# Ledger of designs, part 81: designed miniproteins, single chains, continued (5)

Each design is a single chain, and the fold is of that chain. pLDDT is the mean over its residues in the fold that is shown.

## One batch from the design tools (miniprotein)

Design m18992
Fold by ESMFold2-Fast:
Structure m18992 (fold): chain A 86 residues (1-86)
Amino acid sequence: AARRLKEALEEAAKILEEQAKRLKEAGDEEGAKKLEEMAKEVAALSAAEAAELARESGLSPEELAELIRESARAAEELAKKRIEEA
């Protein structure tokens, strides 16, 4: 359970890193930094910390992993919105 959650966190971090690289190439340095910071935070979570967070939230490790992926997607959408409003 904790191992699968850790794998999901690593996948989410990679997605955030790829999106940050794309934003940086497009000239959105602020959006890129925000996604890079989120990727670092997600990657830095230990399996134990992630499992405890799931327990506190009343979620399964898999449900928490889904929320983390949704948060990564939401961060990417916020970056897109900033570009559109500029």
Scores: mean pLDDT 69

Design m18993
Fold by ESMFold2-Fast:
Structure m18993 (fold): chain A 84 residues (1-84)
Amino acid sequence: SILEIIDKAIEAVKEAKGNLQQEIIELLDKAKEAVKKKDYEGAIDHLLEAIGLVLLSDLSQEQKDKIIELLNEAIKLILKEKRS
């Protein structure tokens, strides 16, 4: 599910312990709330903002790629849900 993928991204962010960890987690929590409310546009906005913070963070490229892959998967599933 979309929520399970966002939870995996939160776990990956917590494990990586980057300088923007708390800010990224706050955006991912907002994305989860938006998904629960079926605010898919708000969810995508929060996920894209989280990707931006991941890219700006001091995380390794490998850690960034893993987190961004999960966030892109979540966005893809939200876009499919919007069409259903």
Scores: mean pLDDT 88

Design m18994
Fold by ESMFold2-Fast:
Structure m18994 (fold): chain A 60 residues (1-60)
Amino acid sequence: GPAREAALAHAGAAEQAVKNGDYKGAVDHLRQARRHAREAGDDEAVEGAERALEDAEALV
């Protein structure tokens, strides 16, 4: 559904931001991915986004 699609899109955008050295952009995209994953009820995606957020925030 739309929430799951949005979570995947933001997760992909975060990965691209990290590759470009844009850690602030990665954090923003990961926050959006986590929000949409929660809306979709995807606990594994929420946990993945939270872990990636912790890692990305350490680089800002």
Scores: mean pLDDT 87

Design m18995
Fold by ESMFold2-Fast:
Structure m18995 (fold): chain A 60 residues (1-60)
Amino acid sequence: GDAETALAGVRRAFEDGGGAGLAAAGGMASKDFGGNPREATLAGRQGDLEGALAAVRAGA
């Protein structure tokens, strides 16, 4: 899939579900794109959108 579309989905999950949505979507996207799912989930749990997106991009 397109990484930019996945990152947009992660941003939307944060808007809809807050930190819990960000953690779940970031973890999934980072697995799909070879990023760091542990860092994406931890950033999401803290509400750190940019940290979660960076962890997804780490494998792209």
Scores: mean pLDDT 78

Design m18996
Fold by ESMFold2-Fast:
Structure m18996 (fold): chain A 56 residues (1-56)
Amino acid sequence: PLSPAQLKAFSAISEHIEKGDVEGAKKTLEEMLKKGEISEEDYKKLKEVIERQQKA
């Protein structure tokens, strides 16, 4: 199961993905990492999700 922080980050990036803004999704994720809203493990996992969506 995703942590509350991972769910929040996923919700933020999913909006960008829905709009086709993959770069916006990555930027949002990087900003959340820099602010300490997500861990490095969360960042790695969510970045993988973004990459999978690009190939779908």
Scores: mean pLDDT 75

Design m18997
Fold by ESMFold2-Fast:
Structure m18997 (fold): chain A 85 residues (1-85)
Amino acid sequence: SIIDEIKKIAEEFLKKASPRTKAAIQQLVDTIISLIEEGKSKEEVIETLNLQADALIRHLRAQGREEDAKIVEEFKKKIIEVLNK
């Protein structure tokens, strides 16, 4: 299922992220899965992901945490790829 693909992607990125960024990625995963289970459109799911992930990326970069920011950016891209299948 699409939810299983999302969880698999999350697992790979959680292995790479710092503890604080792991918690944020897990929150993004939980939010996206919840929206899918609620029957939200693909467009609404992607918009929510972009909004929340971009805010996190900006926050991490403002703190000089470029490696964590790139992890979140790649996570976002991989989830959007799955949603667009």
Scores: mean pLDDT 86

Design m18998
Fold by ESMFold2-Fast:
Structure m18998 (fold): chain A 66 residues (1-66)
Amino acid sequence: MEEIIEEYREKADKIYKENPESGEEEVEKIFRELAEALGVDVEVLRRGFRNELSEEELERLRELAE
């Protein structure tokens, strides 16, 4: 779970680095794709990228990613 979130964080960083002026929409698409793959709300995923997830939310994401 933490590994898969880090992977998508790196993908988002790469898009921002390559297209800093126009990367926001592509990053949002990646967030939506990851949220759909894990079966979670995109807002929970955004909070995860900001390290704002509670232990309970992290545990749920671990179960979904397995």
Scores: mean pLDDT 63

Design m18999
Fold by ESMFold2-Fast:
Structure m18999 (fold): chain A 98 residues (1-98)
Amino acid sequence: KPKTAEEFAKTLKVGDKVKVYLLPDENATLADALGPPIEGTVEKVDEKGAFIKTNKLNAGQIKVGDYVAVVYNDKYTAKGRVIEVTDEGFKVELLELL
């Protein structure tokens, strides 16, 4: 079980499926999620965060500066902040474990 956001990021691999929940603010937890998750696939992981590939409609729900909860394997959850949005997905900076 990862103990830090950095360990969570190292557990995350290209091709992994994740669920991303929008959060109302930086102090929110998964219980505060704004509706159903956006489903995506990890396309790239680097020191700045993870790029999550999704469809254009799902990506359109996400904005730079949004706080999100990233759920991996229905067990591990990390809080992140969206730092980039494209037509094919979005990049999340991982901040802390939830």
Scores: mean pLDDT 76

Design m19000
Fold by ESMFold2-Fast:
Structure m19000 (fold): chain A 60 residues (1-60)
Amino acid sequence: SAAELAALGARMKALVDEIFKLRKEAQKTTDPNKRAELEKKIADYEAELAGLRAQRLAVG
């Protein structure tokens, strides 16, 4: 439905924005432990985004 597609689009946009913020934080971070934590969060959000993109294609 259009509502489902809109909801998926909104979540995908939120994830893209968050990933970009985390990447900027990782670039500024000198602590390797904090960088590793940020990179893990980025990977987790990228995996979620990929899943939502696949779901969007299946629904649309």
Scores: mean pLDDT 85

Design m19001
Fold by ESMFold2-Fast:
Structure m19001 (fold): chain A 80 residues (1-80)
Amino acid sequence: VDEKEVKLALAEIYRGIGDYLMKQGKFDEAVEAYEKALEIYKEVDPNNADAYRDLSRAYELAGNTEKAEQWRKKAEEAEK
């Protein structure tokens, strides 16, 4: 196991926590979990559009439309 493999696994765990919190309607906590996942993805998979998209959805449902639009645009840029 190398550092990149460990970091990727940790990012997947935080993303899974975010998904779980989204299903529970805990959108503010989901944002925190997705932000932790994104910090790690920036190091090991910086063009992971799904990470930006997840965070955008969490912000939208948390009522932060400005942040939701910001991260949606980042997801679109990462897909190009």
Scores: mean pLDDT 83

Design m19003
Fold by ESMFold2-Fast:
Structure m19003 (fold): chain A 88 residues (1-88)
Amino acid sequence: KLLEEAKELLREGERLRKEGRYREAMELYQRAAELAVKAGDLELAKEAIRNLYKAAGKVFPEVSKEEVEKQTEQLQKLAEKRIEALKK
């Protein structure tokens, strides 16, 4: 249920991103990442986070590529840690 919802949000976010609707794509990618973490799917969570920051780079061009990559890695590590905690 959560996994299918996360996949659908990721697909819709990808569509919005291709249409240049970057802020709306960011909202959907963020929701997809949250649901992927709750579903325990680390691969999907990392994909959603990566796409979130790709869209963010278009909305906030003043943020350096290095800072975007750093924030992407940090959030992906937090997602991994959160899923690890849920494995109990």
Scores: mean pLDDT 83

Design m19004
Fold by ESMFold2-Fast:
Structure m19004 (fold): chain A 48 residues (1-48)
Amino acid sequence: MSFELAVSRGDVEEAERSAPSEIRDDYVELAKEQKEKLEKRKKLEELK
């Protein structure tokens, strides 16, 4: 659950730390995608 939370939060470092080595790259990639999505959302919130 911890690395899944890291992915949902866009926390790339935590995803890399928590994920098993065999799937770490996949979870890091998902966390990066989520981070970009959250950054875009933050930009929209700043415009309000």
Scores: mean pLDDT 75

Design m19005
Fold by ESMFold2-Fast:
Structure m19005 (fold): chain A 100 residues (1-100)
Amino acid sequence: FREKAEELYEKGLELEAKGDPRAADLYFQAGLLYMKAGDYEAAIEAFEKAVAVDPENVDAWVNLAEAYLKAGDEEKAREAAQKALALDPDNPLARLILAQ
């Protein structure tokens, strides 16, 4: 998972340098693979890049919140979950994070 995540993250950097919005999708996919690898700090960095390029991606905000929880940063997890709820008020995972 980690090697593939690094490859997708690097391709995301190339697309972002060109102003290509497809960079957000590559960062998001890299983040998901870092989560599967248990590399939560790398997942956070990838998801932060994804929401910076595409701030309306609810799934990226939700996964960023989960990555922060796995890394032990409850405050940043709540901030990311609040952003997800602002975009999708019925998001069940974001609501669960904020209810805790």
Scores: mean pLDDT 83

Design m19006
Fold by ESMFold2-Fast:
Structure m19006 (fold): chain A 53 residues (1-53)
Amino acid sequence: ASYTVKQGDTLSSIADQFGVTVQALKDANQMELPNIPDNFTLPVGYVLKIPAA
């Protein structure tokens, strides 16, 4: 699955919405998000890969 980032979204908030861990979310997106803090506000419009929990 994928999710289009909205203004104010963070890795933590998105992970919580989909019932996955922040670590799993980072692992699924390692090529695009190699070292983004889990509380960082992601760029709006970015398509994030969501791993199945």
Scores: mean pLDDT 69

Design m19007
Fold by ESMFold2-Fast:
Structure m19007 (fold): chain A 81 residues (1-81)
Amino acid sequence: SAREAELAALRERAAELEARLAAAIEAGDVEAAREAARELAELLRRALELKTADESEEKRAEMLAKFEEQAAAVEAYLESL
């Protein structure tokens, strides 16, 4: 399906961004790490929209809560660098 294909593409891009984030952290490049994290957050939001397009209100709330938790954890981690 088109949604499945787009989600697969987003998952692959997420892996690339996670690798960039890890490399930036290892290099001590805080600005590059923050940039990669911002791109990851936008990508995860897009994936959430696609995953919840036909879902119930309850499922959407669950996915939003998970996204918020992940975004907050990444933000806190980067601020600790």
Scores: mean pLDDT 79

Design m19008
Fold by ESMFold2-Fast:
Structure m19008 (fold): chain A 55 residues (1-55)
Amino acid sequence: MGEIEELERRIAELQKRLAELKKKDPSDPEVHQEILELTRELGRLYAELRKLREG
């Protein structure tokens, strides 16, 4: 599989984890921190995916 396919798979995995965390108590500081970290990582993966698609 190519780099684009690997990134898309990773993004999907992190989005699924983020959705599960959002089902938890969002007022929990640990849950909130994990959501922020996953959101930041997703942003980095999306930026990398865009570079590979657009050049």
Scores: mean pLDDT 79

Design m19009
Fold by ESMFold2-Fast:
Structure m19009 (fold): chain A 56 residues (1-56)
Amino acid sequence: GARELLRRIAEHETGLSKEELDALLTADEAQLEEIAEKTGLSVEQLRSLREALLAA
């Protein structure tokens, strides 16, 4: 479905693993900052990605 397509696009664009994307879906603000530091993405980008994946 749409969620699977968005997940594959996110994996390719961000370099995050399936497990890291699953963690992103349940992440609080502190966990978003940790993911941002590890990936080089901004917290705002991760929040937008989380919202898109949750909406699908």
Scores: mean pLDDT 77

Design m19010
Fold by ESMFold2-Fast:
Structure m19010 (fold): chain A 62 residues (1-62)
Amino acid sequence: MTDEQIEELAKKLGVSPETVRAVIEAKRAGDEVAYRVGLAEISRLSGLTPEEVEKILEEFGF
């Protein structure tokens, strides 16, 4: 995970880099609840579905 990937992903989703980092950290920690909550928040802010947000995260290697 690089800061450059986080910045690019945040710009694509229209959210802060801190929000993206928190979601990725939750996923890496195996915190399914925090991960799902974070996806829902990004979905709400971006106008994408949680499934579309997950797909974008996977495209960036997360």
Scores: mean pLDDT 81

Design m19011
Fold by ESMFold2-Fast:
Structure m19011 (fold): chain A 59 residues (1-59)
Amino acid sequence: MTEAEAAGLATRHEALQLGLSEEEAEAVGRFTEKLIEEGVPPIEAGRLAGRRIEELLAR
């Protein structure tokens, strides 16, 4: 498992715990994984994913 894969799975798990659907959680997890694969630092990718989770929870 790569660092990007691990971060994506962690983000997906957090999103599910916060009340997002399985589909939304998977999308946010993949978003985090893609950011890290594209060279975004893990801390910054996590912050961006957190904002995305908040946006999804607000609708």
Scores: mean pLDDT 83

Design m19012
Fold by ESMFold2-Fast:
Structure m19012 (fold): chain A 56 residues (1-56)
Amino acid sequence: ADALLDRLADEAGLSEAQREAIRRAIEVEGLYSEEDIRRLVTVARLGLADSAERRA
């Protein structure tokens, strides 16, 4: 789980804070599947882009 999260977060250009937030979400929700981790990384990246666009 951790190795996959690190790889996907690095590919998506996520900050350490974003990685930690996803890691906590995985821990709290019990989402250890590859598909769930990929989805969380994608949502974090898209959410960051949308936030930057609306608040720029």
Scores: mean pLDDT 68

Design m19013
Fold by ESMFold2-Fast:
Structure m19013 (fold): chain A 56 residues (1-56)
Amino acid sequence: MEEVYRKVEEALKILKENNLKITVDQLAEALGVSRETVEEAIRRLVEEGKYKIEKD
């Protein structure tokens, strides 16, 4: 689970640096995990202050 969490964090950083926007479903498909897993990782990142939801 922690490997997926770090992959989500890194993917979000790359997307932000390149001004790219993808859905949770697309990210889950790219990482080969469930949408629920990606949503949980994003929630943890937001709670820890490592990610901001600002382009929705």
Scores: mean pLDDT 72

Design m19014
Fold by ESMFold2-Fast:
Structure m19014 (fold): chain A 96 residues (1-96)
Amino acid sequence: LDEEIKKLEEEIKKDPNNAEAWRKLGQAYFAKGDYDKAIEAYEKAIEINPTAGSYLLLGLVYYKKGEKEKAIEYFQKAIDLNPENKAAKRMLEKLK
């Protein structure tokens, strides 16, 4: 994970508007348990290119932090962008 994070930071240094690299960086921090850095990276990915996937991932981080209300808000945003997002629908159902 630490080597993957460094690799992604290098990719972002070359292209800071690479939304996919920011999303992957957030995912690597999430896997490491660094939720605040994961949120920062996902927010940057959303700023560049808002996707249902990025909103889903942001919701999952807030869920892991115990911020249930924020998690629900982001899962709803994911469904708003893609009503067929099964992962976001499943998470929202679990939190109801």
Scores: mean pLDDT 84

Design m19015
Fold by ESMFold2-Fast:
Structure m19015 (fold): chain A 65 residues (1-65)
Amino acid sequence: MENVKKLIELAKELYEKNTEEYLKALEEADKLIEEKAAEAAGDKEKIEKLAAEAIKIIEEHLKSL
């Protein structure tokens, strides 16, 4: 689960750099998860794809700092 691990590492970095941006990124990721989680349930490939989309959200918030 390479993307999930990378997502956790990037989320921790954002939290340490700017907690407010971390909370904003979580709000965006939460909306994505609500929309896609049911489709991804039990499917490792779909979970990795969903994690990759969440990584993009975190990276954009890190880039905005």
Scores: mean pLDDT 77

Design m19016
Fold by ESMFold2-Fast:
Structure m19016 (fold): chain A 58 residues (1-58)
Amino acid sequence: SEREKALENLKKADPNDPRVVEAENAALRALTLGEMTAEEAQDAFIAAMKEKVPELFE
């Protein structure tokens, strides 16, 4: 449920925001290199977004 709420809030993010792009690239890199599963990469992305763009999670 908390993950689902976070994902809904992420839909409001500007995909061209450098903070969003950085968080997305970090998660995609970890996934591509096999350092994380898809679920782990998604959780890492949510955590990074909460840190970098906390206003989305008010």
Scores: mean pLDDT 79

Design m19017
Fold by ESMFold2-Fast:
Structure m19017 (fold): chain A 78 residues (1-78)
Amino acid sequence: SARELLERARELLLEAERALREGRYEEAARLALEARRLAMEALERAETLEEILEAIGLTLRAIGLLIEAGRKLGKPPP
């Protein structure tokens, strides 16, 4: 279960990064929020140290994308 959540979170983070590059900041923020939620749920279900570390890493990446997308939403492109 944790592994499945980690794989989904990773895929959503890749989609969020792509959306951010394309100027789709609202979509990037939404995808990053969903990825963070899945990573946090994976952390709660983690049974191995590797799963715990991966969940923490994905959570931090999601937070980073949310901060970046949030800044762009406060300063929309020209």
Scores: mean pLDDT 84

Design m19018
Fold by ESMFold2-Fast:
Structure m19018 (fold): chain A 62 residues (1-62)
Amino acid sequence: MSREEAVARARELLAAGASAGEAARALMEEGGLSKAEAAAAVGEALGVEPGTLNVPAPVPPG
């Protein structure tokens, strides 16, 4: 699993209401990432995704 794939997966988990730790753990299990790599991917996903308000739809409000 690449970092980009990990970030995309973390985004989905966070949008579903998972914590950063839950998302990181899922990435470790799916891609064999270390805790540091998974945490970095989750952190990037949080920076790309504007908070938790991105959950309902793929079309963000202006």
Scores: mean pLDDT 69

Design m19019
Fold by ESMFold2-Fast:
Structure m19019 (fold): chain A 72 residues (1-72)
Amino acid sequence: MDEEEFDLEVEAALHLIRAVVSLLPKNPTPEDLKEAAEHYRRAADLEERLGNTEVAEQFRKLADEYEKEAKK
């Protein structure tokens, strides 16, 4: 496994964990939802670079939904 590829996988996983953690509160604030959206977008970009385009598209969809919810 390429060291660069491994670093991208770790970075994507960390962003995914941060997104999930932002959504753990029973009543997430608009700021929590925005943070989750930003972390899903970052994870999506990294997954796309790893060739996981389907997963990247799913994460971008989640990011868009949470960003939309944060703006209400």
Scores: mean pLDDT 78

Design m19020
Fold by ESMFold2-Fast:
Structure m19020 (fold): chain A 55 residues (1-55)
Amino acid sequence: MTLTPEELIELLGKVDPELAAEFREVLERYEAGEISEDEFLARVMEILERHEALV
């Protein structure tokens, strides 16, 4: 079963609502063409690293 970005954000929100909110903001900027794919990936990695630091 392939998760859409929206489904993934919803699933993340059940575990970490703050992480999900940050990921959604970055995704919306990417979809709006405000950031490149490379910048999107860099931002996602930064968010995940912060999540690991909090655990």
Scores: mean pLDDT 71

Design m19021
Fold by ESMFold2-Fast:
Structure m19021 (fold): chain A 68 residues (1-68)
Amino acid sequence: SMAEDDALAREAGRLIKEAEKALKEGDTETAMRLLEEARRVAEQISNPTLRAIILKEVERLEKEVKEM
């Protein structure tokens, strides 16, 4: 449902923001764990457009971790 997708997107968004904070602090281990959790949450989103948008943000940060 749209309400379930909204809740999942908000949860993934919170995890993404926490991962960004961890990366700014140099805590790559915490950032990777949070991004893995954000990916799992995002993969549960039923709407393919919303899922793609959130997964793209996760992948952007995963790339930043790999380039550190």
Scores: mean pLDDT 88

Design m19022
Fold by ESMFold2-Fast:
Structure m19022 (fold): chain A 61 residues (1-61)
Amino acid sequence: MVPKEEVLEALRKAGVSEETIEKVEKLLEGKEEVTKERVRFYLKKLGVSEETIEKVLKLLE
């Protein structure tokens, strides 16, 4: 489980657009923690590249 704030910080560090970060934050609304698999799912759903998704997931390790 990864805290929501760590996920949002990893997205910024990986170069994800602020618009996409806002969409992820909305999807994580009401959740304090999330699994890495769920983060991958949301990013794929939002059209984020696989390369960028891998960078985000590495930052969450």
Scores: mean pLDDT 79

Design m19023
Fold by ESMFold2-Fast:
Structure m19023 (fold): chain A 63 residues (1-63)
Amino acid sequence: SDSLVRELLRQAERMRQSAAQLRAVAESYRDEGNQLASDAALRQADQYEERARELEARALALQ
């Protein structure tokens, strides 16, 4: 399961990178005065972070 553990952790890291990008996009929207778009991007970032936590938990369970 070592290969599967590494793949799950790589997927989790990609999800966290997507969340970081969405938070940067949210800051850009806020700077433009678009609070609704900023809030939507933050909600998407939270979803990616939750997915990353699920993948990390699955990787831990396989150890």
Scores: mean pLDDT 90

Design m19024
Fold by ESMFold2-Fast:
Structure m19024 (fold): chain A 68 residues (1-68)
Amino acid sequence: TQEEIEKYEEEIKKDPNNAEAWEKLGSVLFYEEKLEEAKEYYEKALELDPNNEEARLNLEIVKEILKE
């Protein structure tokens, strides 16, 4: 939801290195089928925390959906 997006954007504003906030924002966008934006935020989460399994797995799914 927009409310969840605003919540995680606020968390990122307070701590831009919060990988979990980037991952959660990516997941909200994935749920809303905003796949390009979800991809970007999952990539940012993995840049900050390469061991984030949720971001890694969901990023692979998003990338597969975006393939033609």
Scores: mean pLDDT 81

Design m19025
Fold by ESMFold2-Fast:
Structure m19025 (fold): chain A 97 residues (1-97)
Amino acid sequence: RVYERVHVILSTAAALIAVGLEVDGEYLGREVPSREKLEEIIQEILNASPDREGAKRIIRLLHELETGEKPTDEQVDAELERAIARVEELMARPRPA
C-alpha cells in the first residue's frame, strides 16, 4: 500500500540520515543535533504509524533536522505528495531480471 511504503522509505531515510549525522559531526555546514536529540528523533520515527499521519510526522522531523525550523502544514503536505508520487513511480517499474 502506498502510505505504508512511503512510511518505510521515509523512516529508513531518516534513520540513515540520523546515523550519518552522528558519525560525521558537522553535516550540511551546520552543527549536528546532540546525541539525545538524535535518539528522540529516531524513537519518534519508530513510533510513527504506517499511514498518512505517520508519514507527515516523519516529514516534520526531517524538515526540523535539516533546517532547524518547524515546517508549515502546507510544506508537509507538498513533501508528502512528492514522496507518494515517487513511490508510485518506483512501484510501476519492472523488477530487475
Scores: mean pLDDT 63

Design m19026
Fold by ESMFold2-Fast:
Structure m19026 (fold): chain A 85 residues (1-85)
Amino acid sequence: MKPEEAEKLAKEGEKYFKEGKLDEAKELYEKALEIYKEALGEEHPKVADMLDKLGEVYKAMGKFEEALELFIEAGLILLKRGVES
């Protein structure tokens, strides 16, 4: 899968999230996440970004435990990549 396709899906997901269409945003971010994992690897910053966006969707849905798990995964990826400051 091509990263450019994931970028388009992520932008569409962001639009639906801002419109309050949480189920549609979730599906688009999940598709973008899978493409980024396959194209760039599971520990890529773009994967962390999609996990963070999914966490925000779950948080908006009131699924705080699932949101926390996603935020932790995103943070661990960025920490492993040496992202500081």
Scores: mean pLDDT 82

Design m19027
Fold by ESMFold2-Fast:
Structure m19027 (fold): chain A 64 residues (1-64)
Amino acid sequence: SPALDAALSEYQRAVDAYRRGEATKEEVLEAFRRLLQALVDAGYITPEQAEKLLARVEAALDAR
């Protein structure tokens, strides 16, 4: 879907910027949250699965 493709591209840009030290953890998490919402809207995952994935990624970023 166009919305999912846009969310994937935004997330990839946020991750690449973060790896270069040009973006914050919060910007990566926001882009990831938008990607998870697009996946829920497309029917690939449930809202409950999205919440668990977001919590896992947030914890992984906090462990650095």
Scores: mean pLDDT 84

Design m19028
Fold by ESMFold2-Fast:
Order: structure tokens, then C-alpha cells, then sequence
Structure m19028 (fold): chain A 81 residues (1-81)
């Protein structure tokens, strides 16, 4: 169904965002880390938008993933600084 396709796309965007923040966590260049984190957050935000079209539960799960990516990004930047 259309909702199943949107849900799958949201999960794929979260997986891509997690890969980007993992790369940021391994970076020793603050400018590179900021760029990777920015890209990760944009993908996670898009996942929330797609999940919202599926339902409230999916939206809440995607928002939780976005919050976790934000936390990981903040910790990655503090480690470099």
C-alpha cells in the first residue's frame, strides 16, 4: 500500500541518517562533522514528514529517531571541540 511504501522510505531515510551521524562520530574535522550532522538531520526530518503521513505511532517513532540523531550529533561535536 501507499502507507507501507511511505513507512519503508521513512525507515530508509533514518538508516541513511544513522550512517551519516556515525561518519560524523569518526571525524576529527569539526567542519566535516557539522556537514555530516546537517545532512543526517535533514534526512531524519524528511523521515518524520513521511512517517506523519502513515500515522501518529510512526510519526512518534521517527521523532524519537530524530531526537537520538540530534543527541549523537551534539556528542560528536563536543568530542572534537
Amino acid sequence: SMKEELGKQALELIEEAERLVEEAEKSKDINEAKKLIGQALKKAEEAVRLAEKVGEFEKNQAEGALDYIKERGEKALKKIE
Scores: mean pLDDT 88

Design m19029
Fold by ESMFold2-Fast:
Structure m19029 (fold): chain A 86 residues (1-86)
Amino acid sequence: MSPEQKALAAAYEVALRRVEELIAGEGWPEAEVAVARERLRELLARHPAPELSEEARRLIEEAVEAAAAGDEERAVELLKKAAETI
């Protein structure tokens, strides 16, 4: 992977891990997290980091911030939106 692709993959993994950490402590719907994870993996496979839109990058960054703030609902919503901005 290029350094840029590796950085984006790391960002996706941080966002996913943070959402998983939050749901491990609370009964977050596993189906929604699974859908968000699958869509992000599909996005990464189809669109390498250098070709990813600025909007998709911002949505991923917002998702990480939402997860860090404890807003699981917002984090999953933003991850789904990022996957849909293909």
Scores: mean pLDDT 59

Design m19030
Fold by ESMFold2-Fast:
Structure m19030 (fold): chain A 88 residues (1-88)
Amino acid sequence: MKEIEELIKEVKERAEKLVEQYRVLGEEEKAKEIEKETEETIKKIKESNVEEAKKIYEEFMKKLDKEEAEHPISVLKEAVEKTVEKIK
């Protein structure tokens, strides 16, 4: 199921980046929420056929897009990242 393996890889990579960003910002509860939703999504993808897996993948990616765009601290996130890069 090569296509499903690729979808799972993309879900993991994107979710891991978002989780890391929330942890850097001190939003540990939000990070854990995203991790839990990611695990549930991966499980559904593994249990689905290719067409269902693509649908689940698209819905989850759209949800992550909204989470990033409508996140209350999105403006502060860029400032924090810039500060960390300057120091490190």
Scores: mean pLDDT 72

